# Designed miniproteins, single chains, continued (3), part 98

Each design is a single chain, and the fold is of that chain. pLDDT is the mean over its residues in the fold that is shown.

## One batch from the design tools (miniprotein)

Design m11393
Fold by ESMFold2-Fast:
Parts: structure tokens; sequence; C-alpha cells
Structure m11393 (fold): chain A 88 residues (1-88)
């Protein structure tokens, strides 16, 4: 892939899709110069949030943005199960 990605696995704990989407959107809007897109793949229990970054975004910067998403979700009562970085 030409674009680096960061992936967060979550357990939603009954938090609605709209609240999760709003939290991800706030963090990605604050980093719009580095973030190209995000995707939510969620079922009733949880799932995956994928963030796609601009080419050349450093791993530490991508991971810091993923951690910010995790912190915002934790404030809503979402459990962050894990995160990973996928290089370009």
Amino acid sequence: SAHPQAVLRIRRNGVPDSRIRDAVQRVTDANADLVLSYRLDLDADGGTITITFRPGTPQDVAQAILQQVGRELARLGVDVIGGRYIPA
C-alpha cells in the first residue's frame, strides 16, 4: 500500500456508533493535514477502526494519532483492546 495505516481494535461496551464516529472524526479533523480517511468496521460487540495517512507520515506520528483516538474512545467507556501500525 502507498499509504501507511493505523488500526485500533475496540470493545464498544454499548457505546453507540454515532458517539464512536464523532470521537474519531474530531481527532482526524484535528490532524486533517496527515489523515486521508478513516473506516469503522463495527458490530454489536466492537470491531476495528482503520486510519489511512498521507504518504511519508512517520510511524511515531501515526501511532500518536491512534493513541489520541484511543483516549477519546476510552472517555466514552469504550475498551481499547489493541493497536497496530501498517507501513506503506
Scores: mean pLDDT 89

Design m11394
Fold by ESMFold2-Fast:
Structure m11394 (fold): chain A 55 residues (1-55)
Amino acid sequence: STLADFLKALNKAVSDPSLSQDEIVQILRPIARKLGISDEQLRAAVQSLIDHLKK
């Protein structure tokens, strides 16, 4: 499903230390748009997951 694909892509991107938050948002923007997720929501989700993974 598109949601499952998005979550897998999100986890892979945030786990890549070479990617900035802005780069992760850019990579995920097309699939996020298909799910009705705004850029603001996407940026917040990326930041939240990065913070969670770096605990």
Scores: mean pLDDT 80

Design m11395
Fold by ESMFold2-Fast:
Structure m11395 (fold): chain A 86 residues (1-86)
Amino acid sequence: EPERRRAEARQALDDALANAEKSVKYAKEGKINQSAAYSTAAGVWLVAAEIYAEGDPEARAELQKARERVTKLMKESDKIIKKIRA
């Protein structure tokens, strides 16, 4: 069970990162709605990772590091979109 939950947490973090990267890509292309959709998906996967990492110190350490990276990408896409709308 702990090993399985840790694997699911890692997969959720990978999915969060991939969606955050796509959010930045589509923001740079001016595709505001697609960027927002991928940013939302990244946030959902971070919540899933938190649930899977519950009570697992190793998974929580990986979550903390990945959350910082994902949050940075989400902020980057948001800044790009705000400049397009300005």
Scores: mean pLDDT 84

Design m11396
Fold by ESMFold2-Fast:
Structure m11396 (fold): chain A 63 residues (1-63)
Amino acid sequence: MEISFEERGGVRIARAVKDGVVGEVDATDLSDEEAKEAAKKAAEDNIAYLKQLAEKLRQLAAA
């Protein structure tokens, strides 16, 4: 998993990439450790959401 930090306009953003899926979190008030964990969780939540959405869409679209 790749984790990076960006800063723009006084906002600190933590970004994680896992299996080509991106997770971002506003890390302005977070420690580095908290920001990394939050970004990692966002990426994992996005992966889980996409898997669930794909399964439901297949069932609905298959008519």
Scores: mean pLDDT 79

Design m11397
Fold by ESMFold2-Fast:
Structure m11397 (fold): chain A 100 residues (1-100)
Amino acid sequence: MPSKRELMQEMAERTLELAEEAIERHSDDAAFVDQLRRLAERVRELAEDPEASLEELENEIEKVLALIYHHALERGDEEFAAEVLRRAKELKELADKVRA
């Protein structure tokens, strides 16, 4: 079984991969890309911090997911918005494993 820290790192990696996909899909929106890169950097910093709590990581991940989801809806990218919700569910399942 992976350690709690390894599960938290997996959550961060999956979130960062989704952020990179969102940047690639909507690279024409410089303001969105800039905001998403700043939020993604906070997720990366928490994943590398051995003192960071699961709650702190979840809060920053939720900010990334919310930004990507709402931007996709505003752009009419309903397929990507649905994919974000699916991946958000998988991330919550990983968080539940950390809490167990």
Scores: mean pLDDT 87

Design m11398
Fold by ESMFold2-Fast:
Structure m11398 (fold): chain A 78 residues (1-78)
Amino acid sequence: SSADELVRRAIEELKELLKEENPDEERLIKALLEIGVGAALGASEELVEEAIRVIEELKEKHPQFAEVLEKAIAALKA
């Protein structure tokens, strides 16, 4: 589905940001919004769970983004 494709692409963007020493906040926010939109449009539970795992890993590696990442996880689990 288009929702699954949107979430899958956003997860790949988050995985690239995870490799960066100083990830771009604008790119991070855009990817989080795309995951949220995809989840709202009916993306698979498995993709949403994968997104949550990657976001939790980002929070651990880049604690400067912890607040926005925690809010994204809470929204996806609701």
Scores: mean pLDDT 88

Design m11399
Fold by ESMFold2-Fast:
Structure m11399 (fold): chain A 102 residues (1-102)
Amino acid sequence: AEAAARIRAAAEAALSLAEALAERSRSEETKRLAEEAAEYARKALEAVEAGDLERGTEYAVRALELAAEALRLFGEEQGDPELGAAAADALLDAAAAVRAAA
């Protein structure tokens, strides 16, 4: 139950961020990465629903990693690459924590 809840929370957070980045970015590369992150987040939610926590973890981690790269590029686009990099690092730390807790 706790593992499934953690994967769901990570996937939902990645999905929300990915959708926001896809909508707000002016960069095709950032939009592409955000759309891919959203796809993996949805796959993570489907895996959790099916009871596959191993695949759910892998997909949620991948969604966070892709969202982190999109966020880093979005920071560059907005003229704040240092803030973008710091926010991306926080998502990568979250991905590592999800992987370690599995």
Scores: mean pLDDT 87

Design m11400
Fold by ESMFold2-Fast:
Structure m11400 (fold): chain A 85 residues (1-85)
Amino acid sequence: GKRQELISQLQELKAQVQAFAAELEARAQVPPAVRDEVAALLAQLDALIQQIQNDPNYSLAEAEKQLAALKEQFEALKRRLETAN
């Protein structure tokens, strides 16, 4: 159903953020501020996944908006790192 698809999309985004963090770590070029932003993104993704799983009355429309915002935040982080290199 739509709820499970949304959870899958959130988990997929989390995997992408984790993969990005691992690539940066492997290059030994991760400023503390970037690590903090990645940790914050992962925490927000985990919190949203738990909210959807634990609250059957949680708005899927609001969850979709939050997913979109988290995707935008991740894209903005990637753009800043490309410019700083």
Scores: mean pLDDT 82

Design m11401
Fold by ESMFold2-Fast:
Structure m11401 (fold): chain A 64 residues (1-64)
Amino acid sequence: MERLAKAAYEHAIKLAKELGAPDEFIELVRKAYEEGKIDLMLRVVSLLEKGQFDEALELLRKEL
């Protein structure tokens, strides 16, 4: 469980940084990880892989 959550978190952070995400976005991803919201992190990863940064940010704000 923890291993899957960690992998999703690391991948989300890597993609966010590649897209030039601000510190606010990085902090929201960290909060999702700390709260154990694995499905949320996986959805964020999927959106970031498609370059849908604004949708990923909106999703994080709604779920956190």
Scores: mean pLDDT 79

Design m11402
Fold by ESMFold2-Fast:
Formats: sequence, C-alpha cells, structure tokens
Structure m11402 (fold): chain A 85 residues (1-85)
Amino acid sequence: MDQLIEQLKQLISQAPSSLQDTLQRALDLVIQGLKSSDPTVSLQLFGRAFDLLLDALLKSKTKEDQDIINQIIDLFNQLFDLWQK
C-alpha cells in the first residue's frame, strides 16, 4: 500500500494546480479510511474520495488532465482492492 500512496502523491504533483487541492483531499480521505478500524467508516471515506475524483474528472478540459486523473483513479482502485483482502 505505501508504494501506491507514494505513486499517488507523485501523480497529484503533476496534475493542474487548480485540481491539486481536490486530489490531495481525496488522497487524505483514502489514507484516513485505510487507518480506520471500522470498515463502515472506511467505505464512507473511500466513497467521498471517489466523489472528489469524479468531480475533478468532470472539471478537466484537456485530454492530458483527464489522463492524469484516470491514472489516479486506477491507483485508488488498486488501493481499494488491496484493502478488501
């Protein structure tokens, strides 16, 4: 998981500055969810993070910005899959 979190931080730093705050908040929510001992709280935090990622994707105007956000979504899905195991 730590390697995926580091990769997410690197991708967020490459995203447009206008989207970085939203993407960083999504990452913070996922990290909080991974540290929670309550699966219900974890799922609620992950849901909120994915809503923020969808908002960022919808606000993206260029293909390059959309490609970065899609890569971030893919890494978030990989983190979620590892958490479910």
Scores: mean pLDDT 82

Design m11403
Fold by ESMFold2-Fast:
Order: sequence, then structure tokens, then C-alpha cells
Structure m11403 (fold): chain A 74 residues (1-74)
Amino acid sequence: MKKLTEEIGLALSRMVAAILKLEGRSLSDEEVRRLAEEAKELVRKIAENNELSEEQLEEMLEYVEEVAREVLAE
């Protein structure tokens, strides 16, 4: 169960990151940041409720932040 929950959390983070990249060109900086914060909040809630490791949570949060930063850098 725990491993499956972790994989689902990672997949969700990757999906959100992909959406940010795909729509980034049409979104304002404020909208991109809001979506990134909403995604990070969701990831934190999933981690808290499913006892994900601190390392996995950090990795997921860093991935979302990295994608948002990349989109904003364009």
C-alpha cells in the first residue's frame, strides 16, 4: 500500500508539472505560481495522510517548483 501511494503521489506531481509546462505560455506569472502552490499543497496533504517519507515529499515538491520556475524563466 505505502509504495503504491508513493507512486500515485509522484504520478500526480508529474501530471501537474506537465500541465504547468503545457499551459505556461498562456498563463500569467501569478497564475503559474498559484497553480504551483496549489499542487505543492495537494502533495503535502497526500504525504501527510499516507505517511510518505520526508525525502519523497521533498523530491515531489522540488519537482513541482522546478517546473514552475522553468515556465516562469521563459
Scores: mean pLDDT 69

Design m11404
Fold by ESMFold2-Fast:
Formats: structure tokens, C-alpha cells, sequence
Structure m11404 (fold): chain A 65 residues (1-65)
């Protein structure tokens, strides 16, 4: 489903933006992992010992429920 792929890309972009900003502040590298959990897309960014989690909910499925 193209909408699921768009949600994955959106989560990745949001997590990357936050991770890049924090990594620049701390002078550390960052890592990003994205996974799909049911109706949610979860992106996890790691900057040193910090973990930033971004969740993108599937609004279409929420409206059907």
C-alpha cells in the first residue's frame, strides 16, 4: 500500500530531522531504525545514549474504526 510506504518515509524524515539536530548539539553520530507495528509506523533514532522515538499513526484506519 502506497500510504504505508508514505508513512514509513514520513516517520524516517521526522526522526532524521530530530536526530540530526540533537547529534549536531552533542557532536555525536546518529542511527535510525524504522518499523511497522500494526496501524503505527515507529522510527527510533539513537544519538549516543539518547533514544528519540517518532510514531506516525495511520489516520485512515483510525477513521474506519
Amino acid sequence: DARVQEAIELARLKARALAEERAAELGLPYEIEVRVEGTNVVATARVGDEVIEVTVRNQVLEKLL
Scores: mean pLDDT 75

Design m11405
Fold by ESMFold2-Fast:
Parts: structure tokens; sequence; C-alpha cells
Structure m11405 (fold): chain A 100 residues (1-100)
């Protein structure tokens, strides 16, 4: 049975919240690994971060596909979440580049 538009919206918004939390956590782990000089842990965390960034890109594509079917209010809420995801990814990439 296909999910309703409202159910699809709710699922995507929850997935966005989970990925935002995961990105924040991985950036914190990367900073700690770098500060401790743990090159093996730093490499592992960088790989995990790249996997999270791919998941964010896939989520944004799914969000954009659903967006035309949403109310103006839900479109605006989704656009704010997409902007936050993009900003968080950019900040994470900048941190990773500085620690390279």
Amino acid sequence: MPLSVEQQYAVLMVEAAVLLSALYFEVDLLRRAAAEGDAERQARVLADLENLIRQVDELIARMNALKPQLSAADQAAMDRVIARLRATVAAARAEAAELA
C-alpha cells in the first residue's frame, strides 16, 4: 500500500532530523580523533562522514521529488530543512578539509 503524501512528508522530516544529529556527532568525533592524533580513528570517521553526506544528498533528492505535492507551509518547512542539511554538510566538509 503506497504511503500518503502526509506520511511521506513525516518520514522524510524524521530522516532529516536523524541525519542532522548523525552529522553533528561525526564532526565531533572527527575533531576528537584529530586532537588525540588517532589517525586510524580519523580515517574511519572520515569514511563514515562521506557515507552520511551521500545519504543527505539522496534524502534531499527525495524531498525535492515530494515537494510539489505539499502545501505551501510544508514546502517552506521542507526548504528550511534542506537549507540546514546543506549548511551542515558544507560545515562538515570544511572541518574535514582543515584537518587533512
Scores: mean pLDDT 88

Design m11406
Fold by ESMFold2-Fast:
Structure m11406 (fold): chain A 69 residues (1-69)
Amino acid sequence: MVKERTKEQIEADNKRAEQLVKELGLDEETIKKINELAKKFGISKYAVILLYRDTGTLEKAEEVLKKNL
């Protein structure tokens, strides 16, 4: 079960995600796809970016999200 996040925590996570995107040098297409996955699975952009780092591709990150839901 996924723990429900407060609105303030979600906003903080989104701001951290923006900084991490900048640090990793992600392109606009990758950022757009991360936002789509975050909406699709109801998770923060930060969580999707971490999965992208761990898996190396957005395709594998999406598979991990599908398997763990």
Scores: mean pLDDT 73

Design m11407
Fold by ESMFold2-Fast:
Formats: C-alpha cells, structure tokens, sequence
Structure m11407 (fold): chain A 100 residues (1-100)
C-alpha cells in the first residue's frame, strides 16, 4: 500500500476503537509533523528529541535511524517515513495511557 493508504487504514482503526475525535487528532499531528520535516536537518532535530524519550525502545530506534541517516544508509524520504511511523506509535501509546 501507499503511505496515504496506510494512513487511511490507521485512521479507520483509530476511529473504530478510539472514536472520531482521536482519529482527527492523529491526522492533524501527522500532517503538522510531515510539514515540519522539510529537509534532513529537520529530521535530525526530531530524531535527537526522540533519543531523549524515556522509553528505551524508542530512544534506541531513534539513535539507530540517526546513525543510518548520517551514514547515508537511508534516504531523506525513508528517514522521514520512519520518523512519522515512530511518532504515530508514540501517539497511540499516549492515547492508550489517556484511556486508563
């Protein structure tokens, strides 16, 4: 599937399980994030923020992605998509915590 198709599928699942308002919040956060990631430096800055995340899995994934980006192992678009994926997972964790 395309990134747009994957986003639509994710939004539908969030809408079904967490409601329309949560799905709308998720979409807006991803749209804002995508607009903020204009170049490699924006991605590096975002990854540095994620490295400081208290979850060791998120921190380790962000560190590995930053290393891959700086070494040229991933393209700008690949790194951007991976950051969007990590932020999407973080949003879903935030929603799960709010519903406890």
Amino acid sequence: PTNEELLDQTLELIRKHSGEETAEEFRKRLEELEKSLKNEEDIIKKLEELINHPDPEISERAKKLLEMLKSGKVTFEQAKNMVLSLEGELFLLEVAERNK
Scores: mean pLDDT 77

Design m11408
Fold by ESMFold2-Fast:
Structure m11408 (fold): chain A 71 residues (1-71)
Amino acid sequence: KTEEFKERVLALAAEILDPEVLARLREALARLSDANDAGTYAVILVAEHVDEATANAFAKRLSEIAKELGL
């Protein structure tokens, strides 16, 4: 479940983050064991490198995915 969530986070982030930032996200997610921590970190990174509106939309999508996976 958590690993499936991480892969879906990375797939969505790949459409909006530069490859260098995406690589940093992948490394961070590999060190995080909790899905909520993984999602929160990804949203913060999107807010830092893209913008707040994109980060908010991304957070909403991650919440939907987490519910789908029973997290």
Scores: mean pLDDT 82

Design m11409
Fold by ESMFold2-Fast:
Structure m11409 (fold): chain A 84 residues (1-84)
Amino acid sequence: GYVELLKHESPAVRVAAVSGLLKIDDENAVDVVKEALKKALKDESKAVQTGALEALKKAKENNSKVATALLKDEDIAAQVKELE
């Protein structure tokens, strides 16, 4: 599943996985997406960190309930601020 793709060796695959999770906008998946996003925002690859941030911002602009809930998390909000 998407969670397994977040551990993939390819940075592009990890970005695609977090972007796909954010696109689903399923409130039942908030905890899974939160864990995925926290890992992506702290990823060893700067491209993954930037890709995750852009995917989150795009989801919020599209009025995603999941993205709005994720931005209320203190760890995610702090990482977003650090990367901006």
Scores: mean pLDDT 77

Design m11410
Fold by ESMFold2-Fast:
Structure m11410 (fold): chain A 67 residues (1-67)
Amino acid sequence: MVLSEEEKKRLEELVKKAVELALEKDPSLRGQEEEVREIARKIAEAFDLSLSPEQIAEAVVKELKGK
């Protein structure tokens, strides 16, 4: 997917919020923040930025904990 500069900024904001929420949902992911961020970014891009930060956070936790 090719994102505009505005979409890239929206993606970074979305990922930032999703990472914060994922770490709140599962504090054991602290120390894996870069992996959480990468997965959140991939999920956000895969859904064309249509998911909320909460939905992305839940998907990240499920992916890392075996779905």
Scores: mean pLDDT 78

Design m11411
Fold by ESMFold2-Fast:
Structure m11411 (fold): chain A 80 residues (1-80)
Amino acid sequence: MPTILLATVQVEAGQADAVAEQIRAVAAALGATVSITKVDDTTLSVGVLAPDEATARALAEAIAALPGVKSLDYSIHPRP
């Protein structure tokens, strides 16, 4: 079932644009649609529509592993 991932990503100073590009690349590879808003130079707000919960979880794990990411706070919302 389609699953929504909402995430706040804290990044290293100067890495926001690079991290945003990497998030888009990972989302595309996993078949997810992503919307990224740059809140400030160290904070990204990320909304993802994934085809299923497993894809949403995989994307969250991939984001947390990206260079330049300091912390990730996220929630997953299955849509039946």
Scores: mean pLDDT 83

Design m11412
Fold by ESMFold2-Fast:
Structure m11412 (fold): chain A 88 residues (1-88)
Amino acid sequence: MNEELVEKQKEVLYEALREYFVTELGFSEEAADAGARVAADKFGDRLLKDMKEGITPSKEEWEKFSVELAKLALETARAVQAAQAAAA
């Protein structure tokens, strides 16, 4: 139970980040997909951990996690885009 909700939330975050990276930041679809997927997976892992431990993150903990999540997504997208540019 609730694992289905976590998967749904991961999917929503993945789609939103992918679209944002392509349309607003100008990343390739492959780079955007890689960054969005890594962020969504880490987000889902955090939600599952908090559910299993019965812990509600503080506002400060959630804000810090959100910043790290955004950084990870951007670094991943940039790495994939650089690799694609080198291969072209």
Scores: mean pLDDT 80

Design m11413
Fold by ESMFold2-Fast:
Structure m11413 (fold): chain A 116 residues (1-116)
Amino acid sequence: MVTDEPLPAGLKVLEAGGAPVKEGEDRTIRIKTNAKPNEEAKKVFDEGVAKLNEILSKRGEKLTIEIEGDKEMSVADVYALLAKIARAIAGSETDPEVQAELEKLAVEYRKKAEEA
């Protein structure tokens, strides 16, 4: 079940690439954003991307986030972005265990975005 997870004002996902549907191909989820993490948010961003990749590796999938703009993301912005990504991937996930882990992570990051 996919809900459109909101992003902070001015933060955008510019491009989202899906993994290939073809069996046996390497699967990479590629997302472009208009903003980079600020100095404080960089650790949160790196750890969040690593956690998503840990879950996705169970299915041979990898997440890559590209930054196209120079706008800075706060800690709250990074958590909101991570929540949106996790929820979007969960909605397309066929493995119920991986889907449940991604949905749990999306809820956790949304809560942290609201508390930050």
Scores: mean pLDDT 71

Design m11414
Fold by ESMFold2-Fast:
Structure m11414 (fold): chain A 92 residues (1-92)
Amino acid sequence: MEEAVREVALSMVELQKRKEEVLAQIDKEEASLTRSQRAVAEMARLVIEGKSVEEILEVIEDVLKETHDEEEIEEFKEFVREAYKLAQELLK
C-alpha cells in the first residue's frame, strides 16, 4: 500500500512538472476518451491546477459510484488522499 501511494504521488509531482505537455495532450485526446479516461484526465487537470484533494475525490466518486460499492470507493478515496498528501510534501 505505501509503495503504491508513493508511485501515485510521484505521478502527481510529474504532472505538475510537465503541466503544459499533459494539458495539451488531454485537450487533444478529450473527444476520444471513454468515461473512465475522462475522469482520469480531469483528475490530472485538477492536480496540475493545484485544486484541493476534495475536488479530486468528487471526480473519483462520480465515476466509480455506478460500478463500485461504497466501501471500495472509500478505500480508493483514502488511497488518493494519502498519495496527494505525499505529493504535496515532495513538492516542498
Scores: mean pLDDT 70

Design m11415
Fold by ESMFold2-Fast:
Structure m11415 (fold): chain A 111 residues (1-111)
Amino acid sequence: HMKEVTVVFRLVGLAERYPDPAERQAAADAAFDKIVEKLKEKMEVISARRLDDDTLVVTMKAESLEEAYKAAIEAAKSVPDFDIEVVVLQMNDDGTLEVRASSPEAAARLA
């Protein structure tokens, strides 16, 4: 049964790499467009929204948290010029939140 999952992608060190706001926005937009395109190859993407200049939030349907996480990591790898933190969130029917993160630091930033 398909569940709705939230994926958060963060570009690490974006402001240091692109100090000019216009170049930073263009680089981030290009990276996130590639990520969303790659996700759509395997997943039903419901929405994709910029939260910050370095952060993209994607809502998609997946059979499991692990399937969503694997798809998200593959999508991030499609943009090898960036170090990308990935956090996948699934709200269970009992109201518990399940989290899968690419690193402990990525999970901590979401709190």
Scores: mean pLDDT 82

Design m11416
Fold by ESMFold2-Fast:
Structure m11416 (fold): chain A 91 residues (1-91)
Amino acid sequence: VRAPASPAAFAAGVAATLAGLAAGRGGADPTKATAAALLGVGAVISAILGLPAEEAGREAVAAGELALEYARSPAARAAGAAAIALGRAAI
């Protein structure tokens, strides 16, 4: 079994997806929360397919920033911050 081409990008994508979902549950607009979660899923898929980590990392940063903008709970803010940090590390 081949590992993901970028474990950092995979971790960033997972964190971004969770940040988007947490923001939605924390009272963010459903459309914005869905957009953040979809960007995170895109980053995970890109990492699994072996696409450049830089692209997956940028998608994760964008998702984390959107989640932080609409975060209403400490958990959602922590998830958004983690997505940004992991996304920057993947770049």
Scores: mean pLDDT 68

Design m11417
Fold by ESMFold2-Fast:
Structure m11417 (fold): chain A 98 residues (1-98)
Amino acid sequence: SVLEEEVQKYREESVPFLQRMGIPADLAEGISELVNEILEELVPQGGLKAITAVDSALVKELPQLIQQVNEGTDAAVILAEFKQALKEQALEELAALT
């Protein structure tokens, strides 16, 4: 389906995108896994709008993520904080689209 194709495309593009933004490969993979976990939860509820919501949330959370990387924050700490912030932001973005 179009929805399955768009989800798969977003999954495949997320790590290269994060690396272009200056996120180290291992951390970019960890963040992509969190993004995919949130997509799996929200896609059944919002369809294509869930992809838009998660993408908007990722873009909004990206500056803080880059700052933490530049400050030398531990990757495990970044991933834990990012998971909570991204999920909360994605739910707000999805609510705004619905």
Scores: mean pLDDT 82

Design m11418
Fold by ESMFold2-Fast:
Structure m11418 (fold): chain A 62 residues (1-62)
Amino acid sequence: SLPEATVEADRPLKPGDRVELTDKDGKKMTGVVLEANDEEAIVAAKYEDGTYRTVKAKLVKK
């Protein structure tokens, strides 16, 4: 399964949106939305090692 994260948003996300994610350990990372629905987004996230990985982020209302 994909790594889990959360994303705070005041509006629905769409493909191409740049976001800040928080992983399960509380680390912040940046990414680009690939797909989104009303409850979660699939994001290409940049990790500390400089690699991009696909992450499933739960939407949290801000």
Scores: mean pLDDT 78

Design m11419
Fold by ESMFold2-Fast:
Structure m11419 (fold): chain A 90 residues (1-90)
Amino acid sequence: SSALIAQAREMAERFLRDLEQLRRYIRDNRDSLTPAQLDQLRQGLRNGRASLDAIEAHFADYPEALALLEPARRALEELEREVERLYEEL
């Protein structure tokens, strides 16, 4: 349905905006991030993953809606790898 596709698009756009905000925070604070701040970032990403998993479960029977969520999944996984890389630099 058009309403379901619109809902998926809105959720994906909101999720991507939240991830971009977090990415900017990491960029702007990269050289000063403490282990405690990295733990907070990891917790935020775990919460984000749980939220995205719930959104994908809601749209599980709708391939066209799931396709709209794929960029959000990729962006989350990319940011998770970036935070893991920052841990390796400690």
Scores: mean pLDDT 88

Design m11420
Fold by ESMFold2-Fast:
Structure m11420 (fold): chain A 92 residues (1-92)
Amino acid sequence: MERERRREELLRAFEEAVAELERYADAPEEERLEVLERQVRRLAELAEKLDEEEIARGREAIARGDRSGEDVALAAAVQSAGLVAKKEAAAA
């Protein structure tokens, strides 16, 4: 199913984002923010491919405060899309 492939891609991107943030955890704040912005953009791009059910599931995971599992990747993507949208709205 296309959804399974999309979730696998999103989970890999999320795991890579976490690994990069951990790699730069002790770096100066400016470098950490640059890494965070890069990962947020990547996750936001993947969020554009999500359907309504996936977005709803991600929002529920955010509300529950989930820290692990498949739903955490959906939550991260939804949050990233929200951050990018707010930044674009502020620039308009």
Scores: mean pLDDT 77

Design m11421
Fold by ESMFold2-Fast:
Structure m11421 (fold): chain A 81 residues (1-81)
Amino acid sequence: SEKEKKLEEAMKEIGDVLNETLAEIRANPDLTPEQAIELARKKLGEVTEKLKEKYPELSDEINEIYENAVKAIERLIRRRA
């Protein structure tokens, strides 16, 4: 339950950054799909690194959430291109 609560917090923080990043990409139509993906990896990577410092025991699970978030945003970016 404590592990589940920490993972829910991590999912929420990564999800918030994902939504913010998607809004930033939509606000900048001059970004190529590749540049938009690089921006997403950078911003999601930054929040993921902070979460792994906060919950080092959950590094593997947090990395999996990060990879899923990156794949989701890549699909959205490439579908619109």
Scores: mean pLDDT 85

Design m11422
Fold by ESMFold2-Fast:
Structure m11422 (fold): chain A 82 residues (1-82)
Amino acid sequence: MRLRLAGVERLDETRYRVTLLSDEGKEEVFEVGLPGEAFVEEILAELEPRVEEAKKLPEPEQQKVLVELFFEILERLKTVHP
């Protein structure tokens, strides 16, 4: 199934709500808790160039790249979680 990024909302310093839209039109909502500000800043700084490049893409390609970046962030969080 293809997923599209429908929305990202910052809940507080370490929590984000990410809404993805499936090909069936179903919204799937994920709440992501981040381990710490300094670590988050390091991940975001590494990914910032890729986010900036994604914003320059046409909307269909932009959504695909943003979804891929979201999953990459989740993989990095899993790797360093104690």
Scores: mean pLDDT 62

Design m11423
Fold by ESMFold2-Fast:
Structure m11423 (fold): chain A 68 residues (1-68)
Amino acid sequence: SMEDKVKEIMKEGLEQIDQLVKQGQLTEQSMQDLLRQTAEELRRRGVPREQQRKVLMELSNYMQDLMD
């Protein structure tokens, strides 16, 4: 289902962010790279634009909170 696809992509994004934090590699560049890769994956899997924006915003906010 579309919900399952979104949950899977979100879970993978969060796991990648946690790995970057653990390695001390969460930077502006790695944040931008992760968001770009996630956007491409969402488009490839046919996720609607509105839901794409929501996922990217949630991942972006999570990373910004960790960097502050």
Scores: mean pLDDT 86

Design m11424
Fold by ESMFold2-Fast:
Structure m11424 (fold): chain A 95 residues (1-95)
Amino acid sequence: VEEEANRLTEEAERLAREAQHYADMAIKDPSKAEEAKKGIDELEQRFRELAARYRELSDKISPEARQRLVRAFGRAASAIETAKDAVDKAIEELK
């Protein structure tokens, strides 16, 4: 269970990094905004699946593992929302 919690933390951190990459891509080159949007949509799907797994684990892991997961999930959620905003603005600018 603790090992699974660590894996979820790593996956959430990976989502945050990928979201930042897509935001940066759309900001630097608005013509790639559609590609970045598809990537972010996939990240949102993966995030929802991780959130469901966390809900199953939250009562079964140590408080320390839970705190690390909550922080990682918060960072991932924030990064995804920031990336969505950046991509939407880039797409709007192209129209």
Scores: mean pLDDT 82

Design m11425
Fold by ESMFold2-Fast:
Structure m11425 (fold): chain A 61 residues (1-61)
Amino acid sequence: SQLAQLQQELDRVIEQIQRLVEEEKEKGVLPSPDTSREIQELSERASQLQQQISELKRQQR
């Protein structure tokens, strides 16, 4: 279903953010600009997916 596909995509995005955060935490106090940008882009994508999931759940009933 579309809802299941969006939930799987959201889970993947969240896992990717967590991995990048942990990797930067291991490297030191300051994250690289490239990694910070990637985390920001993934966070925006996660927000969009959450909104789409919420909208679909509202439309199911």
Scores: mean pLDDT 79

Design m11426
Fold by ESMFold2-Fast:
Structure m11426 (fold): chain A 94 residues (1-94)
Amino acid sequence: SLLDELRERIEEILEEMVEKVKKETDPFKRHSYVLEGAFKIAEELARAAREGLPLEEIERLVDEALRYVKENLDESLADLFERFMRWTLAELRA
């Protein structure tokens, strides 16, 4: 299903993002990797919305991603990711 394919793509993006952050010691590059991952997820969510995936399902996927990031990254990077996801959802609802 579109939902299952999207979930798998988001999970792959999140895993790659977390791996890059964990290998990096430069705080500016760590910040950049979080924004890169968040942007890729936003693009996938926007595509799924255009393909007809309900906003309620997209919101659930965002909640899953936020939970994963909170468990794997520090609070400052998790907050950055959450703020970007919140902005993305606001744009998709408009």
Scores: mean pLDDT 90

Design m11427
Fold by ESMFold2-Fast:
Structure m11427 (fold): chain A 69 residues (1-69)
Amino acid sequence: MIEELRREAEENRKKLEEKIKEGEKDKSKQDEIYRLKQAKVLYEQGVRSESEEDLRRNLEQGKALLEQK
């Protein structure tokens, strides 16, 4: 269970890392890139978490941040 959540956090972190790298060259996307960087930090904290609660919380917060308009 915890290993599956950690794998999800790692996969989401990698996807955001790629999007951030691509977007950093476009100045019009600065606000979007900033949000992606914040979500990436949450997923990185999730990957490093030793408790299922912390990992789940970081995943939920990262997803919620990406869904905000």
Scores: mean pLDDT 76

